# Designed miniproteins, single chains, continued (3): the designs that were tried, part 75

Each design is a single chain, and the fold is of that chain. pLDDT is the mean over its residues in the fold that is shown.

## One batch from the design tools (miniprotein)

Design m10597
Fold by ESMFold2-Fast:
Structure m10597 (fold): chain A 106 residues (1-106)
Amino acid sequence: APPVRVASATIDPKEKKVKVGEPATLTLTVENADDEPIQVLVRVTDKKTGEVVDAALVEAPPGVSTHEVTFTPKKPGEYKVTAVARAPGRAATHLPEADGTIKVEK
């Protein structure tokens, strides 16, 4: 299948610092170059264990759209944020410019 036609995707801030139990809100901006909506799967992974601790699925319409993704950590540590663009009949595409980090303190 052809890949999803995403011109850009970014996460802001690239690094977010919160305490355990505090919501970490990140802004995902997607430029969808396709003529149909795409899905962006955002995963939060514990860097130490490799465990996916949260996931959010956002629908990005054609053009530029902005989405908030929120993660409330239960444990201190460092977490990796990754985004993958998906659409029916398209190959899934990792969006490296949307990679981020959440640092969680007690």
Scores: mean pLDDT 83

Design m10598
Fold by ESMFold2-Fast:
Structure m10598 (fold): chain A 74 residues (1-74)
Amino acid sequence: MTPSLVGMRVLDRDGKTLLEVRSDDDVPAFFEVLRRLIEERYRTDPDVDEETYQQMLEALDSLERSVRRALAER
């Protein structure tokens, strides 16, 4: 599989790196952790709007599906 999928970064609205994918074995767990972190961030950080929260969850779902497909093709 291409290494371009490993090294994927999730950025917040300020462009700061929240997480970097380093291992394909940890990819599913990383996406689950990201989802929980985003949910907790939305609850605790008033700067995160509901529309931003929903958009981030949709983006994670799309990214996770794409990465899982790539891993399955290895």
Scores: mean pLDDT 68

Design m10599
Fold by ESMFold2-Fast:
Structure m10599 (fold): chain A 79 residues (1-79)
Amino acid sequence: TEEARRMALEAARSAGVPESVAEEMIKRLVEEGLPERVAYLAAGEAIDLVDATGMPLEEAIREAVRRVLERERARREQE
């Protein structure tokens, strides 16, 4: 979770997003029932998606959550 959190904050920093905004996004995702690690990874990917494509933040969050959950499932299956 520490590495995932660091990556999310680094993505926010490189995209010019205030750290407070990134932290609030992560907090909201955790409050909505996502595991903390998934919330950190999804926040970082959502920020990258917004920066790369210009899509609305809420859509980027939903897409990032979907991608992270799929990746975590695939990783578990390869075990």
Scores: mean pLDDT 75

Design m10600
Fold by ESMFold2-Fast:
Structure m10600 (fold): chain A 55 residues (1-55)
Amino acid sequence: HHHHMEELERAEKAQKLLDEIRRNRNDPKKVSEIQAKLNEEVNGDKSTLEKAKKA
């Protein structure tokens, strides 16, 4: 299966969402909404989320 490009795009999207969470840390409602989007992007895959944090 060819998924290299999809994996990279997913990681970049996850990193942007993590950046938005950090930017909005003082707004718990906003953080909750962004976390829901992040969870959907990673499909519950913790490895993808950890890769995004390191990037």
Scores: mean pLDDT 70

Design m10601
Fold by ESMFold2-Fast:
Structure m10601 (fold): chain A 84 residues (1-84)
Amino acid sequence: GAPKVTQSADQTVKEGSSVTLTQTSSETPDSTTWYKDGELLSSQSNSTSLTLKNLKKSDSGNYVSQATTSGGTGWSNSSKLTVV
């Protein structure tokens, strides 16, 4: 069946900081895709970790990841990032 997918808790960080969001999947994914506020993050490579550096207030939003395996596709919980 589809993998069970979770990711990092909500975070509040300062501008100029770095954060890493980590996808945890019940099965090793064949591919991982990251989304911010429902939009594809095409600049982010296929990776179970999303590292955002030199954060701006515009990086604030809801982040989700999608994991695909031979058994199907799973979506993570939403993680809220707030940049202050």
Scores: mean pLDDT 79

Design m10602
Fold by ESMFold2-Fast:
Structure m10602 (fold): chain A 83 residues (1-83)
Amino acid sequence: GPMRASSDELLDEFVAALEANPGLSEEQKEQARRVAAIARRHRASPEAVVNAIKGLADQIIKENPELKAEMEELVKRLTEKGS
């Protein structure tokens, strides 16, 4: 939409994308859920959420280099929505 996404919207989309990815382990999905829960508890800003998403996506790419293109596209989409 034409409006900037909220922290909750960014976290929900990120977690949903990781949950739907068959290339990710259950441990990696659980880490994403945990990071999202912490961000929500601490009322993280959209900028802080985008930075956390970038950090976790970079870790996922290092562990799963075959997912690089998908993770980079997801990060780009969420960064544009959060900016």
Scores: mean pLDDT 81

Design m10603
Fold by ESMFold2-Fast:
Structure m10603 (fold): chain A 64 residues (1-64)
Amino acid sequence: SAIAEAFLAGGKELLRQAAETGALEAALRYVHRQVEEMVREGRLSREQGEAIKRELEAEAARLR
């Protein structure tokens, strides 16, 4: 979905910027909470939320 794609792209960019300032783990926790809120609000399915979280974790691992 357009919402899932846009959030994933924005989340990855936020993680990249946060890594440059040593705030990667705080940013990762923040984007995880935002995904959980979007799933709770029905803006993302649970499956979409889990897929986005996996992609964000992979990006964070690459940036560590």
Scores: mean pLDDT 84

Design m10604
Fold by ESMFold2-Fast:
Structure m10604 (fold): chain A 81 residues (1-81)
Amino acid sequence: MNKTITLPNGSVVKIEGDTVTITTGDQPIAVVFKGGGRVLIPPGSTLTLPKDQVLGVADEDAVIDPEKEEPLNDAPFVKLN
């Protein structure tokens, strides 16, 4: 199932079957992995990842609780599963 999500900062998340493609606009985005790992994608970049390994996308300042898979602060978080 194909799904496209446009984030408030202008970044685009495209879900295609078992893959997630994230394209950043003018702002960086943090990709949060299942188990609490994260990577920061710089502005103007594209990254493709397996959907089953991605928990969601968040603002760079978001603190995610790895046990609850929820943000610990008021930073925006978009869960993809």
Scores: mean pLDDT 71

Design m10605
Fold by ESMFold2-Fast:
Structure m10605 (fold): chain A 83 residues (1-83)
Amino acid sequence: MSEATATLTVEATPEQALEIAALAAQKLRDAGIEVLEVRVEVRGNTATITVTGAKEGMSEEELRERIEEILREAVAEARARAA
């Protein structure tokens, strides 16, 4: 079982940052990735979202890239919903 941590920094309000984190966690679970930890830090209008996930049969590097892709998808979905 591989574990990987990925971080995304994005312009978001605290409310948007929490929505992005929730969407990302759901998308990760739907992809069969176990969500071990989610951290959200907001400074002004900048949010840093850090996710640690685990998946069997995937390398740490592949898992990190997949988590980063899912974080980017969650940001796009949250922004589309806000527009």
Scores: mean pLDDT 83

Design m10606
Fold by ESMFold2-Fast:
Parts: sequence; C-alpha cells; structure tokens
Structure m10606 (fold): chain A 67 residues (1-67)
Amino acid sequence: SKEIEEEALELLEKLSREQQLEALKEAFEPIVGPEGARTAAELALKEKSVPKGELAERVKEAAKKLL
C-alpha cells in the first residue's frame, strides 16, 4: 500500500548511502538472487526509484534492522 511505501522511504532517508544500498540489496535478494540484488540496488539508488508493493515491505524490514 502507499502507506508502507511512504514508511519504507522515510526509513531509507534516515540511513547513510551505504546502509541504503545494504537495505535495498537485502530486499532484492529473494527476488533476483545475490548477484542481481547488488545491481538492482545500485540502479534503484541512482534512479531514485520508489519501492512498491512487496518490495516496499521488504525494504522497510531491512531498513529497521540497520537503525
């Protein structure tokens, strides 16, 4: 939902660039595998992509662990 997407973004904004990359990698890994996860995370940060749906929930959980 939009609410989860907003929470994920707010949590990411509290993290450093390196921690944001780590959280995004963890979120993408179950979807695209370990090698694909790094590429997807780096691309998402570069394009300032908004995590949506299931990805937003995974990003939220990963970011909370780093706070």
Scores: mean pLDDT 79

Design m10607
Fold by ESMFold2-Fast:
Structure m10607 (fold): chain A 108 residues (1-108)
Amino acid sequence: MEEIDKKIEELKAEIERLVDEHGLTPEQRALVERAIKAAEEGNTGEVSRLLDRLAEMGAPPELIRKLGQLAALYYGKKGDSVNATAVALDGIGRALEVELRKEREKAA
C-alpha cells in the first residue's frame, strides 16, 4: 500500500540522518547500506546477520531498532508477516543488548 511505501522512505531518511549524526565508521556505514539492501530484497538471513554485527560493533541502539522496523515493513509489504514480526523483535532485542552493555561499561 502507498502508506507503507511512504513509511519506508521516511525510515530510510531517518536511518541516513542517524548514521550522519552519530558519525558512524566507513565499515558501519557499509553494513547499514547492506542491511537496507538485504531488507529490500527480503533476504531475512542476511538482515539478521547484519543486525547482529552492528550490535557487536556498538552501533547506536536507535539505528538498530529503525533497521529492524524498515526490514519489517519490507517483509510485511511482501506478505511475510512471520518474518516481519521476527525482525522487528530482533531489532528491539539487539538494541537493548547494546544499551545494557553501555550502561554496564559506564558503571564499571
Scores: mean pLDDT 85

Design m10608
Fold by ESMFold2-Fast:
Structure m10608 (fold): chain A 93 residues (1-93)
Amino acid sequence: SFLSKEQVVQFLLENKAKVTKENLLEDFTEEELKTAEKVFETFLSEKLPTKNIYDLEQEDLEELRETLEEELGKKIDDNTFLKLLSYFSLHPV
């Protein structure tokens, strides 16, 4: 299934700071999480001048997911992608 920006925003609002590293370790190794962190840091630095994940457009979310899948060498399902976004995203103050 395809994740919309609206679905991503809703998940982030509902799961603010609730996703833990242990939740991600169910799907990823420590090394894969370090790779994911680097991808997020690079992507946010290049695509988000505001550093606010809520400012990402639909196409940016798709590009981020594709980059994560390529760098990790595996497919990421919708729920796992939402967990990664929640864990590595910046929360607006």
Scores: mean pLDDT 74

Design m10609
Fold by ESMFold2-Fast:
Structure m10609 (fold): chain A 78 residues (1-78)
Amino acid sequence: SMLQQQLDFARQQYQKETDLRQRGELLSAIGDLEAQLGRYEEAAKWYEQSSRDFRQAGDDVGARVAERKSVDYRKKAS
């Protein structure tokens, strides 16, 4: 229940955030919370979105880390 509350809070912060790098960070946090809830398909999708936002922000390192996390969570979902 506490994880679900943290997830809802992170989603609300993401909806209000306009800075692309910070949006990438929030999406990564959402992905991690989804994974902690055992929702690996959702975690992978949020990390895919995080990777795109990091790339648009020019953060290639953040984008690559998020992309690897997405692949790892997709494997866990299979």
Scores: mean pLDDT 88

Design m10610
Fold by ESMFold2-Fast:
Structure m10610 (fold): chain A 80 residues (1-80)
Amino acid sequence: EEKEKEYYEKIKTIVEIAEEMARMVHVEGVSSEEALKKFLEELKKKGISLEEFEKIGKLLAELSGEDKEEVLKEIAKKLA
C-alpha cells in the first residue's frame, strides 16, 4: 500500500496548507485572492498538481461530515 501512504501524505499537506491559508486570511488580514495565490504556489512547490488537488477537493467535499483522520484515509484509498 505504498501509493496509499503517498496520497495520504499529499492530502495531509494540502489540508495543512489550506488551514494555514485560512489562518492568514483571518489573523493577518490577507485577502482571499492573495491567500489562494499563495496556496497554489505552495501546492506547486510540494509537487502537487492542480488535477490531484481537484480530485482531493471533490472527495473532501463528499466526505466532509466524517472525522478528519478517517476522511484523509478514505481519500488516500480512493486515489491509490
Scores: mean pLDDT 70

Design m10611
Fold by ESMFold2-Fast:
Structure m10611 (fold): chain A 74 residues (1-74)
Amino acid sequence: MSEEEQIKELEKILNELKNNPDMSLEELQKKLAETQKIAAEAVKQLGKLSEEQKKILEEIDKVTKKIMEKLKAK
């Protein structure tokens, strides 16, 4: 997978998280597993995450924490 394809997949996950803030814990865990797989492949291929990949991953982390807090409040 190219860096551009990895960025596109991460952006897709980020958009899915932003559009589905009421997703189940199971769905959230699946999205986090997909994110970790893409990040691991990027590090393996490039030796490090690009600045763009880091920014998207930071946004995914922020959105994930917000969803998790909402799930804990239920």
Scores: mean pLDDT 78

Design m10612
Fold by ESMFold2-Fast:
Structure m10612 (fold): chain A 98 residues (1-98)
Amino acid sequence: LEEAAELIRRAFERARQGDLEGAEELVEEAARLLDEAGHPRTAGLVFGIVSEALRRLAQGDYERAARLLEETARLIEELDPGATVVIETLRELAREAA
């Protein structure tokens, strides 16, 4: 989980710099690690919704990116509360995006 959370944080930094391709590669790797760790619902949410949040971030839509990251954290908290480090990381990044 820590490794996946670190990859998500690095993806956020890449997207913020306009490197969407690099951000997408890191999100795909994070989702793969989450699925392998037994968190397939978190993996799906990260692959789908976090990828969209990072696209918005790269386009300068900081408010939409922040909302998507917070919504993803809330959904993971409901569906997979064991993924605590990912939930907290997404909430931290949502605050940074806003």
Scores: mean pLDDT 85

Design m10613
Fold by ESMFold2-Fast:
Structure m10613 (fold): chain A 79 residues (1-79)
Amino acid sequence: MLSKKTQDLYNKMLSDPRSKGLSDSVLKELSQLLTDGFVVGSNGAPVFLDSVSLYGKTQDELRSLSLDELIEIARKYEK
């Protein structure tokens, strides 16, 4: 189950019109990474993402980004 913090961030990302067309899973993965530090895979197992390798930023740096910048990162991850 998603924590309230993860759900709140995920819902904020969904409310941005630029999130239209992005997969639900990518938005959830990014929100979980920023709040919990890992994502829950489709089989229920925790998946630890290397944020520096994927985004060039640490988790703390990602947490400092605006909602706008987080949506942009989600879009890049969709690629």
Scores: mean pLDDT 69

Design m10614
Fold by ESMFold2-Fast:
Structure m10614 (fold): chain A 95 residues (1-95)
Amino acid sequence: KVEEVRKIVEEYSKKITEIMDENPYPNIENLKKISEIFEEMIKELEPYIPEEVPELRKILEEMKKHIDNGDIEGAIEKFKEFVGKFQEAIAPYLE
């Protein structure tokens, strides 16, 4: 189960890194793509971190609202919050 979580995280981290490497300056289009990747990642990880998924989904929903409103600053804030909470949730599986 630890190996499965690590593999999922590596696959999605690669996808996010590819988007961020193409444009280091955050924009709505890239943030929207990242939010879609996060949604897919949460769905795959739900069997492993079911207790943490509701909080992650809530942060992601808030991120999507900022994206829909064209609020880049708010979307970046929620992106950072999501990454922080996600790292806490998966830490037992990575180390």
Scores: mean pLDDT 80

Design m10615
Fold by ESMFold2-Fast:
Structure m10615 (fold): chain A 86 residues (1-86)
Amino acid sequence: SEETIKRIKEKYEELKKQASPELQERLDNIYKGLINEYKVELERLDQEAKENGISKETYEKRKAEIDKRILERFDLSVELLVREAQ
């Protein structure tokens, strides 16, 4: 959702303020990669909905799970980046 993207962007911007230029570049790549992956997952859900005729309620439920997973993946990617930089 737009709210999920906003939360990820807010975390990204805050981390970027505290990061060196080198880490900022890596963090930017993580952010862009995850947003692209999120769009691909939503596109896949749209294709699945067309093929299987899922309800709007089911679609919204599955979209919420995708939103949750992308947020978790962002947090994990940031933890790994910070760990590698130390």
Scores: mean pLDDT 81

Design m10616
Fold by ESMFold2-Fast:
Structure m10616 (fold): chain A 86 residues (1-86)
Amino acid sequence: KDELLSLAAKGLKDALDTYLATGSKEEAIAVLEKTKEELVSKSSGELKEKVEKAFEETIKAVKASKNEEEVREALGKGLEEIKKAL
């Protein structure tokens, strides 16, 4: 669980850093999708379902974001929900 949490935290930070460097939500979402696949590959059963759902909701929130502040909020809330899922 601690390893999965560390991977999630790193992935969400990398997504934010990618957005800040590129200005692209699509590139940030690609980082989130990759992080989701890594955590899902290391999960099974109910944990896998919870992780998938938490990342899907985070990606949806990032897609709906209009500016940097909203992207930061979406990623921050997403990390909180992923922590609860783990």
Scores: mean pLDDT 84

Design m10617
Fold by ESMFold2-Fast:
Structure m10617 (fold): chain A 74 residues (1-74)
Amino acid sequence: MLSPEEIVERAREELERLVREHESTLSPAQLQEARTLADIAVQELREMVAQGASPEEIEEVARRALEALRRFLA
């Protein structure tokens, strides 16, 4: 199982990758909103790590954040 910190880092990389893939297809305003959503998600995950959340809890929240961003980008 990944450490909490590793789960957050992988989620951050995947969120940033999704935003990068859509840079050419989104308006500047949509791109800024997508970046803001990704930043908020990463901040929430980092706060969970600081509060001692389990790897399973962090992975579930990371999964939901990625799905939310994918829905926003669709």
Scores: mean pLDDT 84

Design m10618
Fold by ESMFold2-Fast:
Structure m10618 (fold): chain A 77 residues (1-77)
Amino acid sequence: GLEEAREAGEALGASLATAPAEKAPEAVKALVEELKKRGFSDEEIRAALEAAVATAEASPEATPETIAALRAAVAAI
């Protein structure tokens, strides 16, 4: 449910915090496709994406470029 969606988003955000900015669009798309295949609702997918952004923003390892790319990728969904 919503909790599992948020956990998936948190895992993505943590991974992207140390990844190149170029990885954000593909990773966001892959998460959305995976959650849809698991039967998650649009609301749960939105919660996962919000959790990913929040987790990356909270990371001292994330660059401003990576955070901007992640926010842009989420907005494009």
Scores: mean pLDDT 84

Design m10619
Fold by ESMFold2-Fast:
Structure m10619 (fold): chain A 60 residues (1-60)
Amino acid sequence: MDQLVAEVGRLTRELDELGATEESEKFRQRAAQAVSDGDEKALQEVVEEARRKVAELRAA
C-alpha cells in the first residue's frame, strides 16, 4: 500500500504541473478514501487511471 500511496503522490503532482488540477484533486480524494477503507484494489485503479491521464496529456 505505501508504494501505491507514493505513486499517487507523484502522479497527482504531474497532473498539477500539466494543468489538470481538477483531475489531480479527484484522484487525491479517491486515493484518500481507498486508504481509509483499506481498499488496495481501488488504490491500484486510481494509480492506473492517473498514469493513463498523465500519458495522454504528455503525448499531446
Scores: mean pLDDT 83

Design m10620
Fold by ESMFold2-Fast:
Structure m10620 (fold): chain A 100 residues (1-100)
Amino acid sequence: SKEERERKIGLLTQKYLQKLLDLTAEKIAENPEKREELVEMLRIAKETLLELRKIAIEKEWSVEEFEKFMEKAYKELAKAIEEEDVEKVREISEKFKKEA
């Protein structure tokens, strides 16, 4: 059903948002001097995942399609955050929004 699909998409989105929060918190603990840059990267990454959720709901993607796309987007955003590269986070954000 539509309601079940949207609920599962919401749960998957929450899962990846939590993983981004946890990763960013660990990076801030390791490099407190980069807190402001890491918080900016987190904001961009979170906004990206929320926009992908919105697009998936509007375009009526299957849960399986959304999960595969979100996992790929999450992995690339997470790697850029681990590398502390804010420009790469922005580049990846625009790429996935365009591909969605």
Scores: mean pLDDT 89

Design m10621
Fold by ESMFold2-Fast:
Structure m10621 (fold): chain A 89 residues (1-89)
Amino acid sequence: MAKKEAAVELARLAALARMMVVGNELLAQGKLTDALEAELLAAREARVAATRAILYDPSVPEAEKEAARQAAEQEYRDNMSYLKDTRAA
C-alpha cells in the first residue's frame, strides 16, 4: 500500500513540475496572472516538501528515492531561477 501511494505521489509531483515549466513559459510571454503565479509558487513549495517526505521514508525503494532527489534538486534550481526573475520584475 505505502509503496503504491508513494509512486502515485511521485507521478503527481512530476505533473506539478510540468505545470511549472508551462507557467514560466506563460510568464515569459506576459500572459501569467498574479493568481496563477501565486498558485505556481504554492505548488512548488508543496512539491518540495512532499519529495523530502518520500526521501526520509525507509519503506520507499532506493531507486525511487534517487529519482525523487534528482528531480527535486533540478526543480529547486529551476524554481530559484524563476523566483529571481519574477522578484526582479
Scores: mean pLDDT 61

Design m10622
Fold by ESMFold2-Fast:
Structure m10622 (fold): chain A 95 residues (1-95)
Amino acid sequence: MLLKKTAELHKETVERTVELLNEAARLAFEEGKYLTAFVLAMAASAASLGDGAATAEAVEWILETEKDLSEETKELLREALRLAREVAEVREELE
């Protein structure tokens, strides 16, 4: 039961991370930040494969380099970063 609950929570965290990154990518694209949108879409793909560490690194880079993003997009990125770090932690615990 405990291992199954951990796996279910991990799956939900991964799915939410992907949703937040895809929404942030959409907003960045609408803001004319096409490179940022592309990087976020790739980060979402990494998260879907359970690579929270790669996702976190990409999101941190965007937050450090892209100062002109809307506050709405930045809020989504901060939440996605938090969840990506949780994905990395859970994967490390399961291995």
Scores: mean pLDDT 80

Design m10623
Fold by ESMFold2-Fast:
Structure m10623 (fold): chain A 95 residues (1-95)
Amino acid sequence: SKVDELLEEMKRLLDESKKLYEEAKTADKETRQKILDEMGEILVRVVKIFEELKKLNAPQDVLNEAYQIYNSILSLTNEVLAMLEDMDPLRVMER
């Protein structure tokens, strides 16, 4: 079904986000910025899929799983953002 296709796409996006997060751990600042941008695009896509699932009246269990996937990707994205902020002396002084 279209619901199953969209949920599988979200699961693939979560797997991609996990790979990007692992790459970010050993990346330089420029590469981490590119990874953060890519993860941001993934989050935009995940939100669009979630809205599409709602329009299709997806079961609550599917919507709950989609929301957990979104939160997992958001958490990983925030960890990469923190890595970049720790590389910026000005950001460290703001904390």
Scores: mean pLDDT 85

Design m10624
Fold by ESMFold2-Fast:
Structure m10624 (fold): chain A 55 residues (1-55)
Amino acid sequence: MSPAERLAARRAAELGVTVVDARRIKGNDGREALVLRLRDAEGKERVAVLPIPAP
């Protein structure tokens, strides 16, 4: 399982929320991050940015 998948699954489980969208981005420093759009039980959406560990 990829580091990005593991991070997304873990964060969703910690927050008790559904992952609505996941986007992998690359910063100006060359580091990659996973941008998650999450929806909780009340329908409220939030954005979380998770750094992807180096391979």
Scores: mean pLDDT 71

Design m10625
Fold by ESMFold2-Fast:
Structure m10625 (fold): chain A 93 residues (1-93)
Amino acid sequence: MKIAAIGGVRTEEEARAAVDTAIELGAEKIAIASDNKRAGEAGKETAEERGIEAEVVPGDTLMDAIRAALKMGAKRLVDIKRVGSATVAILES
């Protein structure tokens, strides 16, 4: 199963773009770390509208999102993409 970890999201637009990128890369679950509550919530809502399970996780860094993805069962990093200030990491379980 592919799980996306998204960190460094600053705006609602960037959150939506990062989530779209994660889904394009085959993510079936998404963990979003953002220091902007509205951005994190916008990303989660975008994922859920696409039928993808998403969690807003404590912290704002990619590493915070990766820690959450590991708890979801992720084992290996397979891809990484930059979307504005955000980073999207794809992991496999």
Scores: mean pLDDT 86

Design m10626
Fold by ESMFold2-Fast:
Structure m10626 (fold): chain A 87 residues (1-87)
Amino acid sequence: MEAARRAAAEASVRAARELIEEAERMVREAEETGDKLLAKEVLSKKLPAARLMIIAAAVDGAPEEEVRELEKRLREIEERAERVLEE
């Protein structure tokens, strides 16, 4: 089961990174254009999906440093999207 657990953790980390990278592109566009609907989509769809993948990676035993880095990036995107909505 070790190989299967490692593969599951790696898949969840990859999925989380892809969702975070997409959210970073979307939030950058929202910051550049002032598109509050795009910022809302990041907060309501992309970040919740990424958070679920981070949780799955942690449960499957992904290294703490990788999980913490993904959580940090997610929080930075959340703060940026919230600023677009409030400012």
Scores: mean pLDDT 85

Design m10627
Fold by ESMFold2-Fast:
Structure m10627 (fold): chain A 71 residues (1-71)
Amino acid sequence: SEIEETVEKSRKLVEEELKALEKEIAAEPNPGRRQALQQQIDEIKASEPKSLEESKKLLEEAQKNNVKSTP
């Protein structure tokens, strides 16, 4: 379904962002900067389950209520 596709795309975007941050850590010579980047990864991982569930719920409600964008 479109909702499932959107959730999967969001998950892949997060996965790509996490990989990008891990790549930055690998290329970062400063241990303090590496620690800061690791903290960003930890924060993303901590918030992700709630963010994805909330996004799915909003999409389902939009579908039920016939909400559409009118630019």
Scores: mean pLDDT 71

Design m10628
Fold by ESMFold2-Fast:
Structure m10628 (fold): chain A 92 residues (1-92)
Amino acid sequence: MQAEVDRAAGSLELAAEFLATQSSPRAQALAERLRGALEQVKDLVTNPVADPELEAALAELSRAPELTDAQLEALAELAQRHLDVLAAAVAA
């Protein structure tokens, strides 16, 4: 559904922007992966909107000066759910 693709794209854009502010090589690698997925689906996105759960998670993470490995893994799991939505849309 278009609404699911738009939400996934908006969510991953927000996550990639946040991860790009981090000094961690792991965070930078995740940001690159998210940007790559977004580039592949750019023609499928109409009105990108961020998922409220992801927005809330990023707001909490932004209160710390840097991410712990556990926080990065949790964010990667949230991002993977949205990546799976985009992968399904490309396969259709």
Scores: mean pLDDT 80

Design m10629
Fold by ESMFold2-Fast:
Structure m10629 (fold): chain A 78 residues (1-78)
Amino acid sequence: MKKEIEKSRKEIDDSYSRAVSELNSPNPDRDGISRSVIRLSNSSQKLIDALKKGGDEEGAKKAEEERDKILRDLSKLG
């Protein structure tokens, strides 16, 4: 479980960094940004599911809140 949680967190961080980098590009690839947002959402769902399976319902709720915050932040940058 710990390795799955760590992997999902890294995937979220990587997807966020790629989306931010593309948004700051002189000619942003909108399809690339969309793919990164989808990847981030999917990785966040994997993290939430892993936490729920481990019995950490509070951690899962916090992960949902973190996902929603990141998605809002990305929306503000675009």
Scores: mean pLDDT 79

Design m10630
Fold by ESMFold2-Fast:
Structure m10630 (fold): chain A 51 residues (1-51)
Amino acid sequence: SSAKKKEEERKLVVEYTALQIRRIGAQIDGDEAAVKEEEERIKELEEKMKS
């Protein structure tokens, strides 16, 4: 349904934003390993957003 699609879209956007904030935090801390982990999570979520 259209309402369910809109709710899923909103949820994915919220999760995407949270991951971006965590990635930026890791960059500020100089934690390259954490940055890579968050970037992989972001890519995984982007793939879900395309489906």
Scores: mean pLDDT 83

Design m10631
Fold by ESMFold2-Fast:
Structure m10631 (fold): chain A 68 residues (1-68)
Amino acid sequence: MEEIRRILAEILPRAPESTLNFLAGLLAEAGITDPEEIRAIAERLAPLQDDPAAAVEALLGILRERYA
């Protein structure tokens, strides 16, 4: 989880800490542990980092499509 959160913080520097923790939790629950996959997902969330609700919705959509 700490590693996931660190990667998210690097790519989403404007996101609130609460949002970073929530996104990291969702990725961990989905079993996403590969740093490259985490970076790719975070890059897709980067335009939404100032909108926590949109970022969470986008991540849930990605998880549904790719990781079921």
Scores: mean pLDDT 79

